# Designed miniproteins, single chains, continued (5), part 34

Each design is a single chain, and the fold is of that chain. pLDDT is the mean over its residues in the fold that is shown.

## One batch from the design tools (miniprotein)

Design m17236
Fold by ESMFold2-Fast:
Order: structure tokens, then sequence, then C-alpha cells
Structure m17236 (fold): chain A 78 residues (1-78)
């Protein structure tokens, strides 16, 4: 199914976005002049993204491909 394949692709893209977000967060944490408020915001966004990946994977396993796609599209959304 194209819907299943598209859901899988979007979840994979979401994971790649989170990997980039983790790298950015690591750079911010290594910077002694970094704003603690921005670090906290980045940590919260990363945690939310990880929860969205888990939800999208669960929806995919349940055969809810459209919902999985919509959830995956929210990963990395501002």
Amino acid sequence: SMDEENAKLLIEQGRKTLAEDRAILAEMQADPSADPELIALAQERLKRGEELVKEAEKLLEEGKYKEAKETALSIGAP
C-alpha cells in the first residue's frame, strides 16, 4: 500500500530530523554562553518529537496509515 509506504518514509524522515535536533542540542549544551531557556525549549521539543515517533509507529502497527502519516508530519514541526 502506498499509504503504508508513505507512512514508513515520513516516520524515517522524522527520526532523521530528531537526530539533527539532538546534534544541535549537544552543540548548545557544549557552549558555555548558550541561553539555558533555549536549551530547555530544545529539550522539550526533542522529547515531544520522540513521543510523536512512538505514536506514529504504534499507529503504523495498527494499520492506521493516514493517522500515522499525520502524526509523523508533526515531527519537527515548529
Scores: mean pLDDT 87

Design m17237
Fold by ESMFold2-Fast:
Structure m17237 (fold): chain A 60 residues (1-60)
Amino acid sequence: MVKGLEDLLAALEDLLSPEVKNEIETLIERAKKSTDPAEKERLGQEAVDLIAESLREYEK
Protein backbone atom coordinates (compact mmCIF):
# COMPACT_ATOMS: atom_id res chain seq x y z
CA MET A 1 0.00 0.00 0.00
CA VAL A 2 1.32 3.44 -0.99
CA LYS A 3 0.38 4.85 2.43
CA GLY A 4 2.99 2.53 3.95
CA LEU A 5 5.63 4.23 1.82
CA GLU A 6 4.43 7.66 2.99
CA ASP A 7 4.73 6.58 6.64
CA LEU A 8 8.19 5.15 5.96
CA LEU A 9 9.27 8.38 4.23
CA ALA A 10 8.06 10.44 7.21
CA ALA A 11 10.00 8.21 9.64
CA LEU A 12 13.18 8.48 7.53
CA GLU A 13 13.03 12.14 6.48
CA ASP A 14 16.02 13.09 8.67
CA LEU A 15 18.16 10.38 7.02
CA LEU A 16 17.30 11.28 3.42
CA SER A 17 18.83 14.06 1.36
CA PRO A 18 16.36 16.76 0.22
CA GLU A 19 16.83 15.64 -3.40
CA VAL A 20 16.05 11.99 -2.65
CA LYS A 21 13.12 12.95 -0.38
CA ASN A 22 11.58 15.06 -3.15
CA GLU A 23 12.02 12.25 -5.71
CA ILE A 24 10.40 9.70 -3.37
CA GLU A 25 7.47 12.05 -2.63
CA THR A 26 6.93 12.53 -6.38
CA LEU A 27 6.95 8.77 -7.00
CA ILE A 28 4.49 8.15 -4.15
CA GLU A 29 2.15 10.90 -5.40
CA ARG A 30 2.27 9.51 -8.95
CA ALA A 31 1.61 5.97 -7.67
CA LYS A 32 -1.44 7.24 -5.74
CA LYS A 33 -2.81 8.96 -8.87
CA SER A 34 -2.18 5.99 -11.19
CA THR A 35 -5.06 3.60 -11.96
CA ASP A 36 -2.72 1.05 -13.61
CA PRO A 37 -1.66 -1.66 -11.11
CA ALA A 38 1.63 -2.26 -12.97
CA GLU A 39 2.51 1.45 -12.93
CA LYS A 40 1.63 1.68 -9.21
CA GLU A 41 3.91 -1.28 -8.48
CA ARG A 42 6.75 0.16 -10.56
CA LEU A 43 6.53 3.62 -8.97
CA GLY A 44 6.31 2.11 -5.48
CA GLN A 45 9.36 -0.06 -6.16
CA GLU A 46 11.32 2.95 -7.44
CA ALA A 47 10.50 4.80 -4.20
CA VAL A 48 11.66 1.83 -2.10
CA ASP A 49 14.86 1.52 -4.16
CA LEU A 50 15.66 5.22 -3.63
CA ILE A 51 15.11 4.90 0.13
CA ALA A 52 17.30 1.78 0.31
CA GLU A 53 20.09 3.36 -1.76
CA SER A 54 20.12 6.54 0.36
CA LEU A 55 20.10 4.57 3.64
CA ARG A 56 23.01 2.30 2.63
CA GLU A 57 25.42 5.22 2.98
CA TYR A 58 23.84 6.36 6.26
CA GLU A 59 23.96 2.89 7.89
CA LYS A 60 27.74 2.93 7.64
Scores: mean pLDDT 73

Design m17238
Fold by ESMFold2-Fast:
Parts: C-alpha cells; structure tokens; sequence
Structure m17238 (fold): chain A 82 residues (1-82)
C-alpha cells in the first residue's frame, strides 16, 4: 500500500497529477483496492472531469458497496450533469 499512501499525501498537498500517478500505481498492484478508485474519482471531480469521476466512483462502489461516501458523491455528480 505504499503507492496508495503516497497518493494520499500528494492529494493532501494539492499535487493532483502526482496523486493520480500514485493511485494508478496502487491500482496496478492491487486492482481490487476500492479506496484508490474512490480517491481517483475525487481528484477528477476536483479537476472538473465529471465523466472520469463518475466511472471511478462506480468502480469503487462495484468493488466495495459499503463505500458510502463514494455512493453519495456519485449521486451528486450525476445530478450536477442534469
């Protein structure tokens, strides 16, 4: 989980491109890491890339249906596009 932790640190520092890189590496190592998909969704949401944010939130929920925050953000993003 080192890449995931580096992604979280980059995200907290506002280094969005670095955060994406580390979360993608975390997913490459562990494709079932729902939290990495969730955090990628948050990065793309901040960047205004709503379609990418939706796809990552959907993947996070598919892997872990108990990720309530991912479900809530997915619903809000879908409503914003109406």
Amino acid sequence: MEDYEKGLKAFSEGKLDEAVKYFEKAIEKNPDLAEAYYNLGKVYLIRGEYEKAISYFEKAIELDPNLEEARKLLEKVKEMLK
Scores: mean pLDDT 85

Design m17239
Fold by ESMFold2-Fast:
Structure m17239 (fold): chain A 61 residues (1-61)
Amino acid sequence: ELEELSAFLASVGLDPALAETLLAAFGSLQGIRDASLAQLAAIPGVGPFTAGLLLEYARRR
């Protein structure tokens, strides 16, 4: 999960280190999938647009 999320973040031009922050906050890709846009956008380094991309990515998994 960490490796896949880091690779996705890098592919969209974001800091791969955000993967650890996201997994620490939400526990897993399932936790990210179940999160709201507002919860994701509240993470430092994540804006509303990036939160939308993350939800789309996580919901495909």
Scores: mean pLDDT 76

Design m17240
Fold by ESMFold2-Fast:
Structure m17240 (fold): chain A 61 residues (1-61)
Amino acid sequence: MEEAVEKGREFLKKELGLTDEEIDRYLTPEQLVALAEAYENSPPLTPEFKEKLREAIRKRR
């Protein structure tokens, strides 16, 4: 779990430019693991998809 959470955090920092504080504020550990699993083995994200993902995360909280 902890390793998958770290991978999710690194992904969000590199792809979306979120900080650890923002990630903890808007996302649950389960969501971080899900993102790590979904995107680590997925093709590169488009800029439009990255924007939609940021908006969805921010709207969550």
Scores: mean pLDDT 70

Design m17241
Fold by ESMFold2-Fast:
Structure m17241 (fold): chain A 75 residues (1-75)
Amino acid sequence: SAARQAARARYVELVKKVSELKEQWRKETDPEKQKEIIEQILSLLEEGKRLAEQFNDEPMLLATENMIEQIKKES
């Protein structure tokens, strides 16, 4: 469906934004700004999780949950 295709496109965009934010996080030396970047990453991943749940995409859901846990462990 068009809605599913749009959701997949949005998910790809979210993953790219997360990768860009991770690179910003690696270069950031201010702890408060690092925390803000992590919060942005988690917000984007939670959107990805909602998209996976909405379309019952179990592989996408599992991948997103694993990314959330990795970020929480590293931050």
Scores: mean pLDDT 86

Design m17242
Fold by ESMFold2-Fast:
Structure m17242 (fold): chain A 56 residues (1-56)
Amino acid sequence: SLLQQAQGLDRIADQLRSNAQRLLDDPSNRDNADVALQSYDSAQRRSDQLRQQYLS
């Protein structure tokens, strides 16, 4: 279902956020942290879109 797909993306987003936080602890990893944060934002946006479709 759309809701289950959204929940899967939420889990992926949580993993990406945690990875980005670890990377941010070291300034040399800034570019890698930025990529992880962009991936996190994309996953959250897609999850939100799927939840909105489910509620429609």
Scores: mean pLDDT 82

Design m17243
Fold by ESMFold2-Fast:
Structure m17243 (fold): chain A 59 residues (1-59)
Amino acid sequence: IEELRKKAIEAYKNGDYETALKYFEEVLKAIREGKASISPTELRKLRKMLNDAKKKLGL
């Protein structure tokens, strides 16, 4: 899961919001399914980045 998170953040930094969105959704799905755990603070941060990426894509 940490690798997916790193890929999501890297794509986000590079302005590749579609790739970032894909990886952010994958990370959140793994957390929802109990396959991974993350702090509440980091989870909130990921959700904000996901929403920002959607907004930048015009969603």
Scores: mean pLDDT 78

Design m17244
Fold by ESMFold2-Fast:
Structure m17244 (fold): chain A 108 residues (1-108)
Amino acid sequence: MKEEEDKKEIEKLEAATKKSLEELEKEAEAKRKEMIAAIHEALGLSEEEARKLTEEEIRKLIEENKDDPEKVALLEKALEKLREAKLLEDIAESLEALTEFSKKLIEK
């Protein structure tokens, strides 16, 4: 009893999770692209170089450019967008973990 229903619940959960994860991944990448654009505008770094920057490195660049308010504003925008991207990535990872946990509970 319920083995067939349990399989249907798992399939429905997996389909919903896949859609949500794809949406979160697209939003995270959009935020990373905004970060890259802001870094390029501020410092003229390539997309490759901008993509490799950590929050610590961006904060250091803000300190190094503190006498240029326009560059600071762009670098602060980049830092905000990087944080937003990381938050979306963390939500996606949490959703995957919760889905796996839920599947284990259904399968017994």
Scores: mean pLDDT 81

Design m17245
Fold by ESMFold2-Fast:
Structure m17245 (fold): chain A 65 residues (1-65)
Amino acid sequence: SSAIEAAVAAAEALAAAGASKEEIARTVVDTLRGVLSPVELAILERELLASDDPVATARRLRRAP
């Protein structure tokens, strides 16, 4: 999905710039709004905010079954 690739690219760029975990999570969720359901977005936001590595968490979206 082009939206998933855009979300991962945004997360990587923000992390490289020293952005907060909260900023990375917000940007990933906003990028995937309209691609994922509201329930899926809520789960993803929780996972990103709970993660010690939100970029690695975002990259796992590429490997979803």
Scores: mean pLDDT 83

Design m17246
Fold by ESMFold2-Fast:
Structure m17246 (fold): chain A 75 residues (1-75)
Amino acid sequence: ADELLEKGKKAFEEGNYEEAVKYYEQAISIDPNNAEAWRLLAEAYEKLGDPIKAVQYRMLALAAEIEAEHPEWAQ
């Protein structure tokens, strides 16, 4: 999962946002509770000009982060 995030970040830095999305989606498919992957996916969609998806994935990143910080409240 971490290797996929690093590959995605490299693609993002190179301006290849579509490729970055593919790597972030793969990371999320392995670990859907990875808040960083959701946040990075939101940033990539914002760069692609899709503000609706960017907002949706940013909300999912926040939800994953809350569950990670307060696992006792995720029930």
Scores: mean pLDDT 77

Design m17247
Fold by ESMFold2-Fast:
Structure m17247 (fold): chain A 78 residues (1-78)
Amino acid sequence: MDALEAAVEAAAEPVVRAAEPALRALAEAAHAGDEAARAAGRQVAAEVARAGEALAAGDVAAAVEAVRRAAELAREAA
């Protein structure tokens, strides 16, 4: 488990780091009452949940792909 989490973190870290400004902007917009930002935030949360499920199943590739989709959704919504 820990080794799989470390592998996903190492592969996904550049993607997560690049998405950080978009994730922050999305969270701020959602707090300000932007319904599109709230809808996008729910989609990002769903992909994060899929990454967790893939990790529990030992599927590193699926977990990394879910993280990439979450980052892409955040960038599109920001």
Scores: mean pLDDT 73

Design m17248
Fold by ESMFold2-Fast:
Structure m17248 (fold): chain A 60 residues (1-60)
Amino acid sequence: TPLTLEELEELRELLKEDPLAATEKLQEKYGIRLPEGSSDKEKEEFARLVLDHEIEELER
């Protein structure tokens, strides 16, 4: 189920405060799973890229 712009902005704020929690919520919503050996930095980068992409698509 696609997230609303409001939900994406809330996740962007969560990413600043708790990148791991934001990454887990994004993986759950989109059914995407990072490799179990992924670093915290890789998880943060993944979440940022997904959020930026989804927000860009909604603002088109």
Scores: mean pLDDT 75

Design m17249
Fold by ESMFold2-Fast:
Structure m17249 (fold): chain A 58 residues (1-58)
Amino acid sequence: SREEILERLRRRFPSLSDEVLEEAVDIAEGLARAGFISEEQIYPFAEMLAETEELVRS
């Protein structure tokens, strides 16, 4: 679920704000809804976006 994905992202990226993590999930869910990625790819895609944000803000 979205809540489980957000909880996993918060644990992995404790330095990132909830706003940033929710935006990453929103993008990944949007891509899955449009058929560009599978539902199973939502978490790894959101994780990639969050990791990129952490690198930029480091």
Scores: mean pLDDT 84

Design m17250
Fold by ESMFold2-Fast:
Structure m17250 (fold): chain A 80 residues (1-80)
Amino acid sequence: SIDEIVEEAKKLIEAGVPYAEVFRKVAAKMEEGKYSPKEVLETLIRVYDLLIEDLRRNGAPEESIALVEETKRHLEELLA
């Protein structure tokens, strides 16, 4: 399920897996499950929220967080 994919992404992020690898694994699971474009976008938005939380917890620069938030905003615009 989508919730299981997001929960697995959260565990990978908490384990320090590189963000690019997390997104690669999420994309592979979404392709395997044959989810709709809308469900893929909704899942990616949830994963970006996890990245933003991780960056804030780790004291990342505000400009780095802003770039990720901007990417999330573009995905939300595609969903609207």
Scores: mean pLDDT 86

Design m17251
Fold by ESMFold2-Fast:
Structure m17251 (fold): chain A 71 residues (1-71)
Amino acid sequence: SERAKKVSELTKKAIEAIDKGDNETAKEYLKKLEELGARKELVEKAIEAIDKGDNEKAKEYIEKAGVDAAL
């Protein structure tokens, strides 16, 4: 589906932004995932992990938000 393609693209770009240390860009992609149906609680946990510098947890919550938005 078109939604699943957009979700996959946004999830990938958010993870790439984390790996590059571009936290603001990662948060922008997370907000787009929220608009596509990711639960606010998952998005907030991802943002909290980003703000704490926990890149591994940030990527985990980004992946969970992507799965949630694709459903």
Scores: mean pLDDT 85

Design m17252
Fold by ESMFold2-Fast:
Structure m17252 (fold): chain A 57 residues (1-57)
Amino acid sequence: SFEETLRKMLELAKEGKSQREIAEELGISPSTVSNIRRRLGARNTEEFVEKLEQIFG
């Protein structure tokens, strides 16, 4: 599900994985990760983590 994808993205980002590494682990393109980040209103990786933590923390 999309929620499960976002939870895994947060976990991987907190482990220090790059956007490319997150995409590889999830079997999606780096562009897809960027698109999801923009959909959440995050302009960069730091804001992406903050938005994901607000959703799940």
Scores: mean pLDDT 81

Design m17253
Fold by ESMFold2-Fast:
Structure m17253 (fold): chain A 100 residues (1-100)
Amino acid sequence: MEEERKKKYEERGKKLGTNVVTIEVALELLKALGASAALEELGASKELIELARKGEAYDAAGDMEKAKEYYEKALELAKKEGASEEIIRGIELQIEIAER
C-alpha cells in the first residue's frame, strides 16, 4: 500500500518534470504513512523517529494529549538539530492531526 502511493506520487512528479512536487509528496506521505515511517523516509534522526513512534503509540491508544506532547518534543528536537523543512512541516502536520 505505501509503495503503491509512493510510486503514484513519483510517477506524477516525473510527468510534471518538476521538483516543486517533492515537498507536497513528502507531506502527503506523512498523512498517509504516519509520522515515524514518513520521517524515516525523509531521513530523520533515530531520536526523532523514536519520539514520533511514541506519539503514534499514544494516538493509537486514544491518549491524544500524550501523543501531542511527544510530537511537540519531536518538533523541538528537529528544530534544534536543524532538520529539513520537510521534516519540520511533517511533524507540525502530525500535531494538527493529533489535535483533531
Scores: mean pLDDT 67

Design m17254
Fold by ESMFold2-Fast:
Structure m17254 (fold): chain A 80 residues (1-80)
Amino acid sequence: SEEDERLIREMREIGERAEREVRELVERGDVEKAVEVVREATRELNELAEGGSPEVVSAAVGESLRIVGALVDGLLERRR
């Protein structure tokens, strides 16, 4: 549906933005702020997916995993 297409596009934009921000923040050593970005983006994705179709919910899960993956990978690369 048109609404599903809109929501999926918004979710993709949130995911791409958050992934980039998280990577940059971890590289700068701003881990605490990177975690805040993950929490905020995941909250936004959950809100958009609320009451959505299986396709919309699946998109939200995919974007959430992408963002969390960026945080985990960045932290592993930093190795203190």
Scores: mean pLDDT 87

Design m17255
Fold by ESMFold2-Fast:
Structure m17255 (fold): chain A 81 residues (1-81)
Amino acid sequence: SEAEELLEQAKVLALEGVKAYKEGDYEKAAELYEEAARLAEPVNPKLAAESLRLAAEAYRKLGDDERAAELEKRAEELEAK
């Protein structure tokens, strides 16, 4: 199904994000985590929220505390649904 395909793509992107983060490529990690969250949001809001929190951590490593706070707020809103 489309939902299963979106979830699989989101998981692959999240794994690539973890790899980029471990290699110190925080910009790439943030982009991959945000894309994973976007694909996961309609089918698994919890996974989307977790991906947004990981993107927030990557943005903090980049010194973008404002963007990180915005993403954490979005994650909290998804968890409340």
Scores: mean pLDDT 88

Design m17256
Fold by ESMFold2-Fast:
Structure m17256 (fold): chain A 60 residues (1-60)
Amino acid sequence: EELERAKELVETALKIMDKYKNPEVAKDLYEAVLEYLRKVGAPDDFIEEVKKKFEEMLKK
Protein backbone atom coordinates (compact mmCIF):
# COMPACT_ATOMS: atom_id res chain seq x y z
CA GLU A 1 0.00 0.00 0.00
CA GLU A 2 1.30 3.47 -0.92
CA LEU A 3 0.40 4.78 2.52
CA GLU A 4 2.90 2.38 4.10
CA ARG A 5 5.78 4.14 2.33
CA ALA A 6 4.29 7.49 3.32
CA LYS A 7 4.19 6.45 6.99
CA GLU A 8 7.81 5.27 6.85
CA LEU A 9 8.85 8.57 5.27
CA VAL A 10 7.06 10.54 8.00
CA GLU A 11 8.69 8.45 10.74
CA THR A 12 12.13 8.89 9.16
CA ALA A 13 11.66 12.65 8.82
CA LEU A 14 10.57 12.99 12.46
CA LYS A 15 13.59 10.94 13.53
CA ILE A 16 15.92 13.23 11.57
CA MET A 17 14.25 16.33 13.05
CA ASP A 18 14.73 14.97 16.56
CA LYS A 19 18.40 14.16 15.89
CA TYR A 20 19.33 17.54 14.42
CA LYS A 21 16.86 19.76 16.30
CA ASN A 22 17.42 22.39 13.61
CA PRO A 23 14.35 24.45 12.60
CA GLU A 24 15.68 24.94 9.06
CA VAL A 25 16.18 21.20 8.52
CA ALA A 26 12.80 20.50 10.11
CA LYS A 27 11.04 22.95 7.78
CA ASP A 28 12.74 21.46 4.70
CA LEU A 29 11.75 17.92 5.69
CA TYR A 30 8.20 19.06 6.46
CA GLU A 31 7.82 20.55 2.98
CA ALA A 32 9.31 17.46 1.31
CA VAL A 33 6.98 15.11 3.20
CA LEU A 34 3.89 17.18 2.35
CA GLU A 35 4.81 17.25 -1.35
CA TYR A 36 5.29 13.48 -1.34
CA LEU A 37 1.94 12.89 0.38
CA ARG A 38 0.17 15.08 -2.18
CA LYS A 39 1.79 13.22 -5.08
CA VAL A 40 0.79 9.75 -3.80
CA GLY A 41 -2.77 10.92 -3.12
CA ALA A 42 -2.77 10.44 0.63
CA PRO A 43 -6.13 11.19 2.32
CA ASP A 44 -6.68 14.81 3.36
CA ASP A 45 -7.23 13.69 6.96
CA PHE A 46 -3.84 11.97 7.03
CA ILE A 47 -2.08 14.99 5.51
CA GLU A 48 -3.73 17.26 8.08
CA GLU A 49 -2.62 15.02 10.97
CA VAL A 50 0.96 14.95 9.64
CA LYS A 51 0.91 18.74 9.29
CA LYS A 52 -0.25 19.17 12.90
CA LYS A 53 2.37 16.69 14.12
CA PHE A 54 5.21 18.54 12.41
CA GLU A 55 3.92 21.92 13.58
CA GLU A 56 3.81 20.67 17.18
CA MET A 57 7.45 19.54 16.93
CA LEU A 58 8.46 22.88 15.41
CA LYS A 59 6.84 24.76 18.32
CA LYS A 60 9.33 23.21 20.73
Scores: mean pLDDT 74

Design m17257
Fold by ESMFold2-Fast:
Structure m17257 (fold): chain A 75 residues (1-75)
Amino acid sequence: MEKKKEEALKKAKEAAKKAIEENKDSPARERLQKASIAGANAIQENIDDFELQTELQREVNEYVRKLVAEEEARK
């Protein structure tokens, strides 16, 4: 369970980060939305448990928010 959770979270974070990077010239709202969707898709592909999906999505959303905020602060 833990290893599968860790692997899914890693894939979701990578997908979200890639989405942010591919949309670096887009407004922060657009980057957040695309990254959140990419992360959600990666989680759903790897995890069938709804409660675990919700937990991982929360972590991915926090990660995405932090990355976008950091990028905006740099601009």
Scores: mean pLDDT 80

Design m17258
Fold by ESMFold2-Fast:
Structure m17258 (fold): chain A 58 residues (1-58)
Amino acid sequence: SHMEELRKKAVEEAKKLFDEATKKINDYLAQGKLDEANKYGQEAYDKAVEIFKKALEE
């Protein structure tokens, strides 16, 4: 029960992060900034992984 609540919060935080990242990545791609898009996407992914690790390891 408590672990399910922590996982749900992690999913919601990661979803919000990816929604914002997707918009920014699309803006970079529209401008032809492929390197910036890739870098931003990687940073968003790493941050989402940390959110899940903290929720799942506690």
Scores: mean pLDDT 79

Design m17259
Fold by ESMFold2-Fast:
Structure m17259 (fold): chain A 71 residues (1-71)
Amino acid sequence: MSKEEVAEAAEQALLDLGVPEEMARRFRESIRNAKDADEVLKVGEEFAEEAPEDLKPQVRGIARAAADLIA
């Protein structure tokens, strides 16, 4: 998958979890702008901090899956 397709898939996954559209769009843009898989994982941690407690593991999991697809 292209990095853009991975970023769009990650945005959709966050939306499916009930994350606000604004947050999901920022997540997509952060993944698109990430230089490598390690930076995508960092984005995942930053967005997990902002997410509700029950969604933090899911946000980290989505970022891990995105990182694996662009590695």
Scores: mean pLDDT 84

Design m17260
Fold by ESMFold2-Fast:
Structure m17260 (fold): chain A 92 residues (1-92)
Amino acid sequence: MEPSEEALAEARARARELRDRHGASKVLVFYDADERHVLSVLYYADGRATLYDADERELARFDSSQAAVDEAARRMAAGELAWGAGEAAPPP
């Protein structure tokens, strides 16, 4: 599903806010088919990641970025997520 330019801009702004608030190196935010925010994945410089719902409640912790990617892909395949957008910290 292709989101609107407005939805993409808002998603990137949300990812940037979450990145800065939680000290993450990268954040991906995921939306359902109705463009409702349902999931956020926060990646850290040490390779760990956390999964949060739309209310910033912790759903899962991962010891690797790949495990978090796999969980997001599983949820997308199950029809729980339609699209995602992200923001990463600029390289030093």
Scores: mean pLDDT 79

Design m17261
Fold by ESMFold2-Fast:
Structure m17261 (fold): chain A 63 residues (1-63)
Amino acid sequence: KEFKEVLKELGKIYGIDPEEVEKLIREMLEKGKSEEEIAEELTEKFGLDRNTALYLVRLYKSE
């Protein structure tokens, strides 16, 4: 899956755990949170920029 490959590269760049990022996206989507809310949480917890975080959430949902 493209999502897992992108997440792995982002993990190397930002020094973050890909599994923790995937878990947060999954859990927030299960709670019915919007793409914007999830992107905001990713920015706050992992230091991702907003556009990268939003792209990652949309990529997860498209698969």
Scores: mean pLDDT 81

Design m17262
Fold by ESMFold2-Fast:
Structure m17262 (fold): chain A 78 residues (1-78)
Amino acid sequence: HMAEQAKKEADYVRKEAERDIARAEALGLPQTAADVRSLGEKAVKAAEEGNFSEAARYVTARRLIVIGDELDVELGQA
């Protein structure tokens, strides 16, 4: 059931993006939160269209941004 599969993937990707946005906001990184939101929206759209490989790429890019900016905060930078 393709429509159900796409919905499940989109819901999963959306929830993960919301967690990453909340984490970025908790760290006081509004630009990171904005970037994560943008990539999350692209990932959700790709998943809704059944393009799971593209959705996965956006999810990976989002995770790398969060990790990098979290390390910058830990080192006393933005």
Scores: mean pLDDT 74

Design m17263
Fold by ESMFold2-Fast:
Structure m17263 (fold): chain A 81 residues (1-81)
Amino acid sequence: MSAEELFKQGLIYLGQGKYEEALKYLEEAKKLKGEMTAQEEIQLGIVYLHLGKVEEALKYFEKAYELSGDEATKKMIETIK
């Protein structure tokens, strides 16, 4: 599968509440792509939050904010700290 196909499949699992499967597919997409968009970093953070891994989630949201400068992402970081 391409990185894009792996990412889409990960989002499908995320939507189904299959967080461990979502993580596996999204992490594989990241490995193939190397650099992720701000939106892709946010989706990884959301999966880590659902798995109860708040510190990992924060790292991904902070990375997304560095890439986008988006105020909604900044408020998300502030809310979960």
Scores: mean pLDDT 82

Design m17265
Fold by ESMFold2-Fast:
Structure m17265 (fold): chain A 99 residues (1-99)
Amino acid sequence: AAAPVEAEGARESLEAALKGLTDAIKSGGIPSEGVPLAVAAALAAIGALTDLELGLSAYESARGAAEAARRAAEVAGDERPGLLSAAEAAERAAEEARE
């Protein structure tokens, strides 16, 4: 990566987003219709982390992960606060990757 400080910030935010998504999925509290959306958001966050490891801009992939997490939050039931927190972490990662 060209900017270690910027890459580290984006990575930390994406790891926080992935942890939040994974914890929500493992809780079993997401309604069945929300589970595929939460899994899609987790995969998008993994993709953004992969972009960072390859030295690519993670801005678009992190933004995509944030949008996917917000969609999952709409059908998350009791896990909605965790998925919204994950979406906010992914949004921070996108902003950090853009700088």
Scores: mean pLDDT 79

Design m17266
Fold by ESMFold2-Fast:
Structure m17266 (fold): chain A 58 residues (1-58)
Amino acid sequence: VPSPDGESLAKSVVQGAKASGLKSVTLRVPGGALSDEDKKTIKEEAEKAGIKLTIEEL
C-alpha cells in the first residue's frame, strides 16, 4: 500500500530490510519521486536502525 508520507515509507523500508536480514539498501527512484524532506526522513530512520541507505535518483 502506498504511504501518504516519507515517514511511513521510511519505516516500511527499514522494517523490510531488517526482516530480510539486509544491512545495506539502495533505493532507486525516478527523479522527483521523493521530496527532499522524504529523503531526509528515510535516511534518518535507516541510520537509527543501523542500515546503510543510498538513495539514487535516475
Scores: mean pLDDT 72

Design m17267
Fold by ESMFold2-Fast:
Structure m17267 (fold): chain A 98 residues (1-98)
Amino acid sequence: TKELTELINKGIELYNNKDYEGAIKEYEKALELAKKLNSPFIPLILENIGKAYEELKDYEKAIEYYEEALALYQKANDTESVKRLEKKIQELRKKLEE
């Protein structure tokens, strides 16, 4: 869908410009639309929200979104994304212990 792709691309643009709060806002709009459309992009959008929270050093929220994306990648049998997110979550949990 053109509208979903435009929202995701706007979020990516804002993220690359280091406007992480703006990126989250556009990704949240994309997430709402993706859920309505039952889109396969839901785990990607969740991962991108987690990445933006990570850059904001909100590690608790980053982990929350990464765990939600992880559960969806597990259901999709995307073993590469599962391994990537498991490592990321472990790293962020260590940062919370510092």
Scores: mean pLDDT 90

Design m17268
Fold by ESMFold2-Fast:
Structure m17268 (fold): chain A 95 residues (1-95)
Amino acid sequence: SEEVEEILDDLELALRHIVNRLKRGELTPEQAEEAAYRIVYEAAKRLKDLGVSIDEIKERLMSVVRRVADEHGLTPEQRERLLKVVEKAIEEVKK
């Protein structure tokens, strides 16, 4: 779906922006996690509203986070913290 790909592309751009701001010292790790949670949660809600399954939403969001983390050379710990943001967002939307 074009709408699904647009949501995911917008999320990837926004996450990339957050990670770059974190690397520049403009955001603390905690601020970056809160910002990431907000945009991931909104993307998950939009995908759910389009009828995408919870399992597919999780896989697609995890894929975007891994791609952004890998492209920016995040540490394993930083990568894990962002993946936990996806898990938290999915727990909220699967209700």
Scores: mean pLDDT 88

Design m17269
Fold by ESMFold2-Fast:
Structure m17269 (fold): chain A 94 residues (1-94)
Amino acid sequence: VVGFEEYVEALRLKAEGDRLFAAGDYEGALAHYKEALEIFERIGDEGGVAEVLANLGKVYEAMGDLAKAEEYYAKAMAIYERLGFKDELAKVKA
């Protein structure tokens, strides 16, 4: 599978972003999520793109930037809706 090494790297970056977000390091979480997003976009993993966009929305919401949070959530929802990922779409809408 083309991009498998990049996929694994993106998963590690996303996991580190999740850890930093849980620790309250919002700047670190944003940096790692954005790097993961670039990789998922490059390899064409739309599900990965949507998941990271939803995570970016959570970070901006925690930072009080509701406008950016809504923007990222909307992007994630559009992808999940297009892919038919009903469970993922429901989680972002909540």
Scores: mean pLDDT 84

Design m17270
Fold by ESMFold2-Fast:
Structure m17270 (fold): chain A 65 residues (1-65)
Amino acid sequence: GLVSAEGGAAAARAAGALGLASEEGAKTNQDVARKGPVSAEELGAATAAASGEAGGRAVQQLADI
């Protein structure tokens, strides 16, 4: 559906929260890499866990618009 100007601002905030989730994922990625060689599956699971909190907030923010 179409969004209002306020909805657009809320979507931008949610996109910012997703950006923070990606940043937390990148930090976890580097921390896991520092432990030594890891599988892509193992790295993906660690990244998903680290970004889960910020991702949840972004979803709730989108639901409010």
Scores: mean pLDDT 55

Design m17271
Fold by ESMFold2-Fast:
Structure m17271 (fold): chain A 88 residues (1-88)
Amino acid sequence: EAPENARNLAEAAREMADTLRKLSEEYQKRGDVEAAKKLSQLAEEFNRLADEARTAAERGDPEGVLRASQRFVEVALKAEEAYREAKA
């Protein structure tokens, strides 16, 4: 079983990816192609992060879990900025 923190990171990352993917679709429908593209790319980054967190946990790699946690914060900040820019 994956450690609790790695599992929580994977779940949070997938939830964020789903939210950003749906938001990307809405911006695409409105013709905001650049915003849609950024949100779609961030959704993909969160999905990769979820897989990396899970894989690191399965391997018993605490360094990998720590890196995934750090990248989660980094990608979340990028997502917040992209969302703010899209609303402006």
Scores: mean pLDDT 79

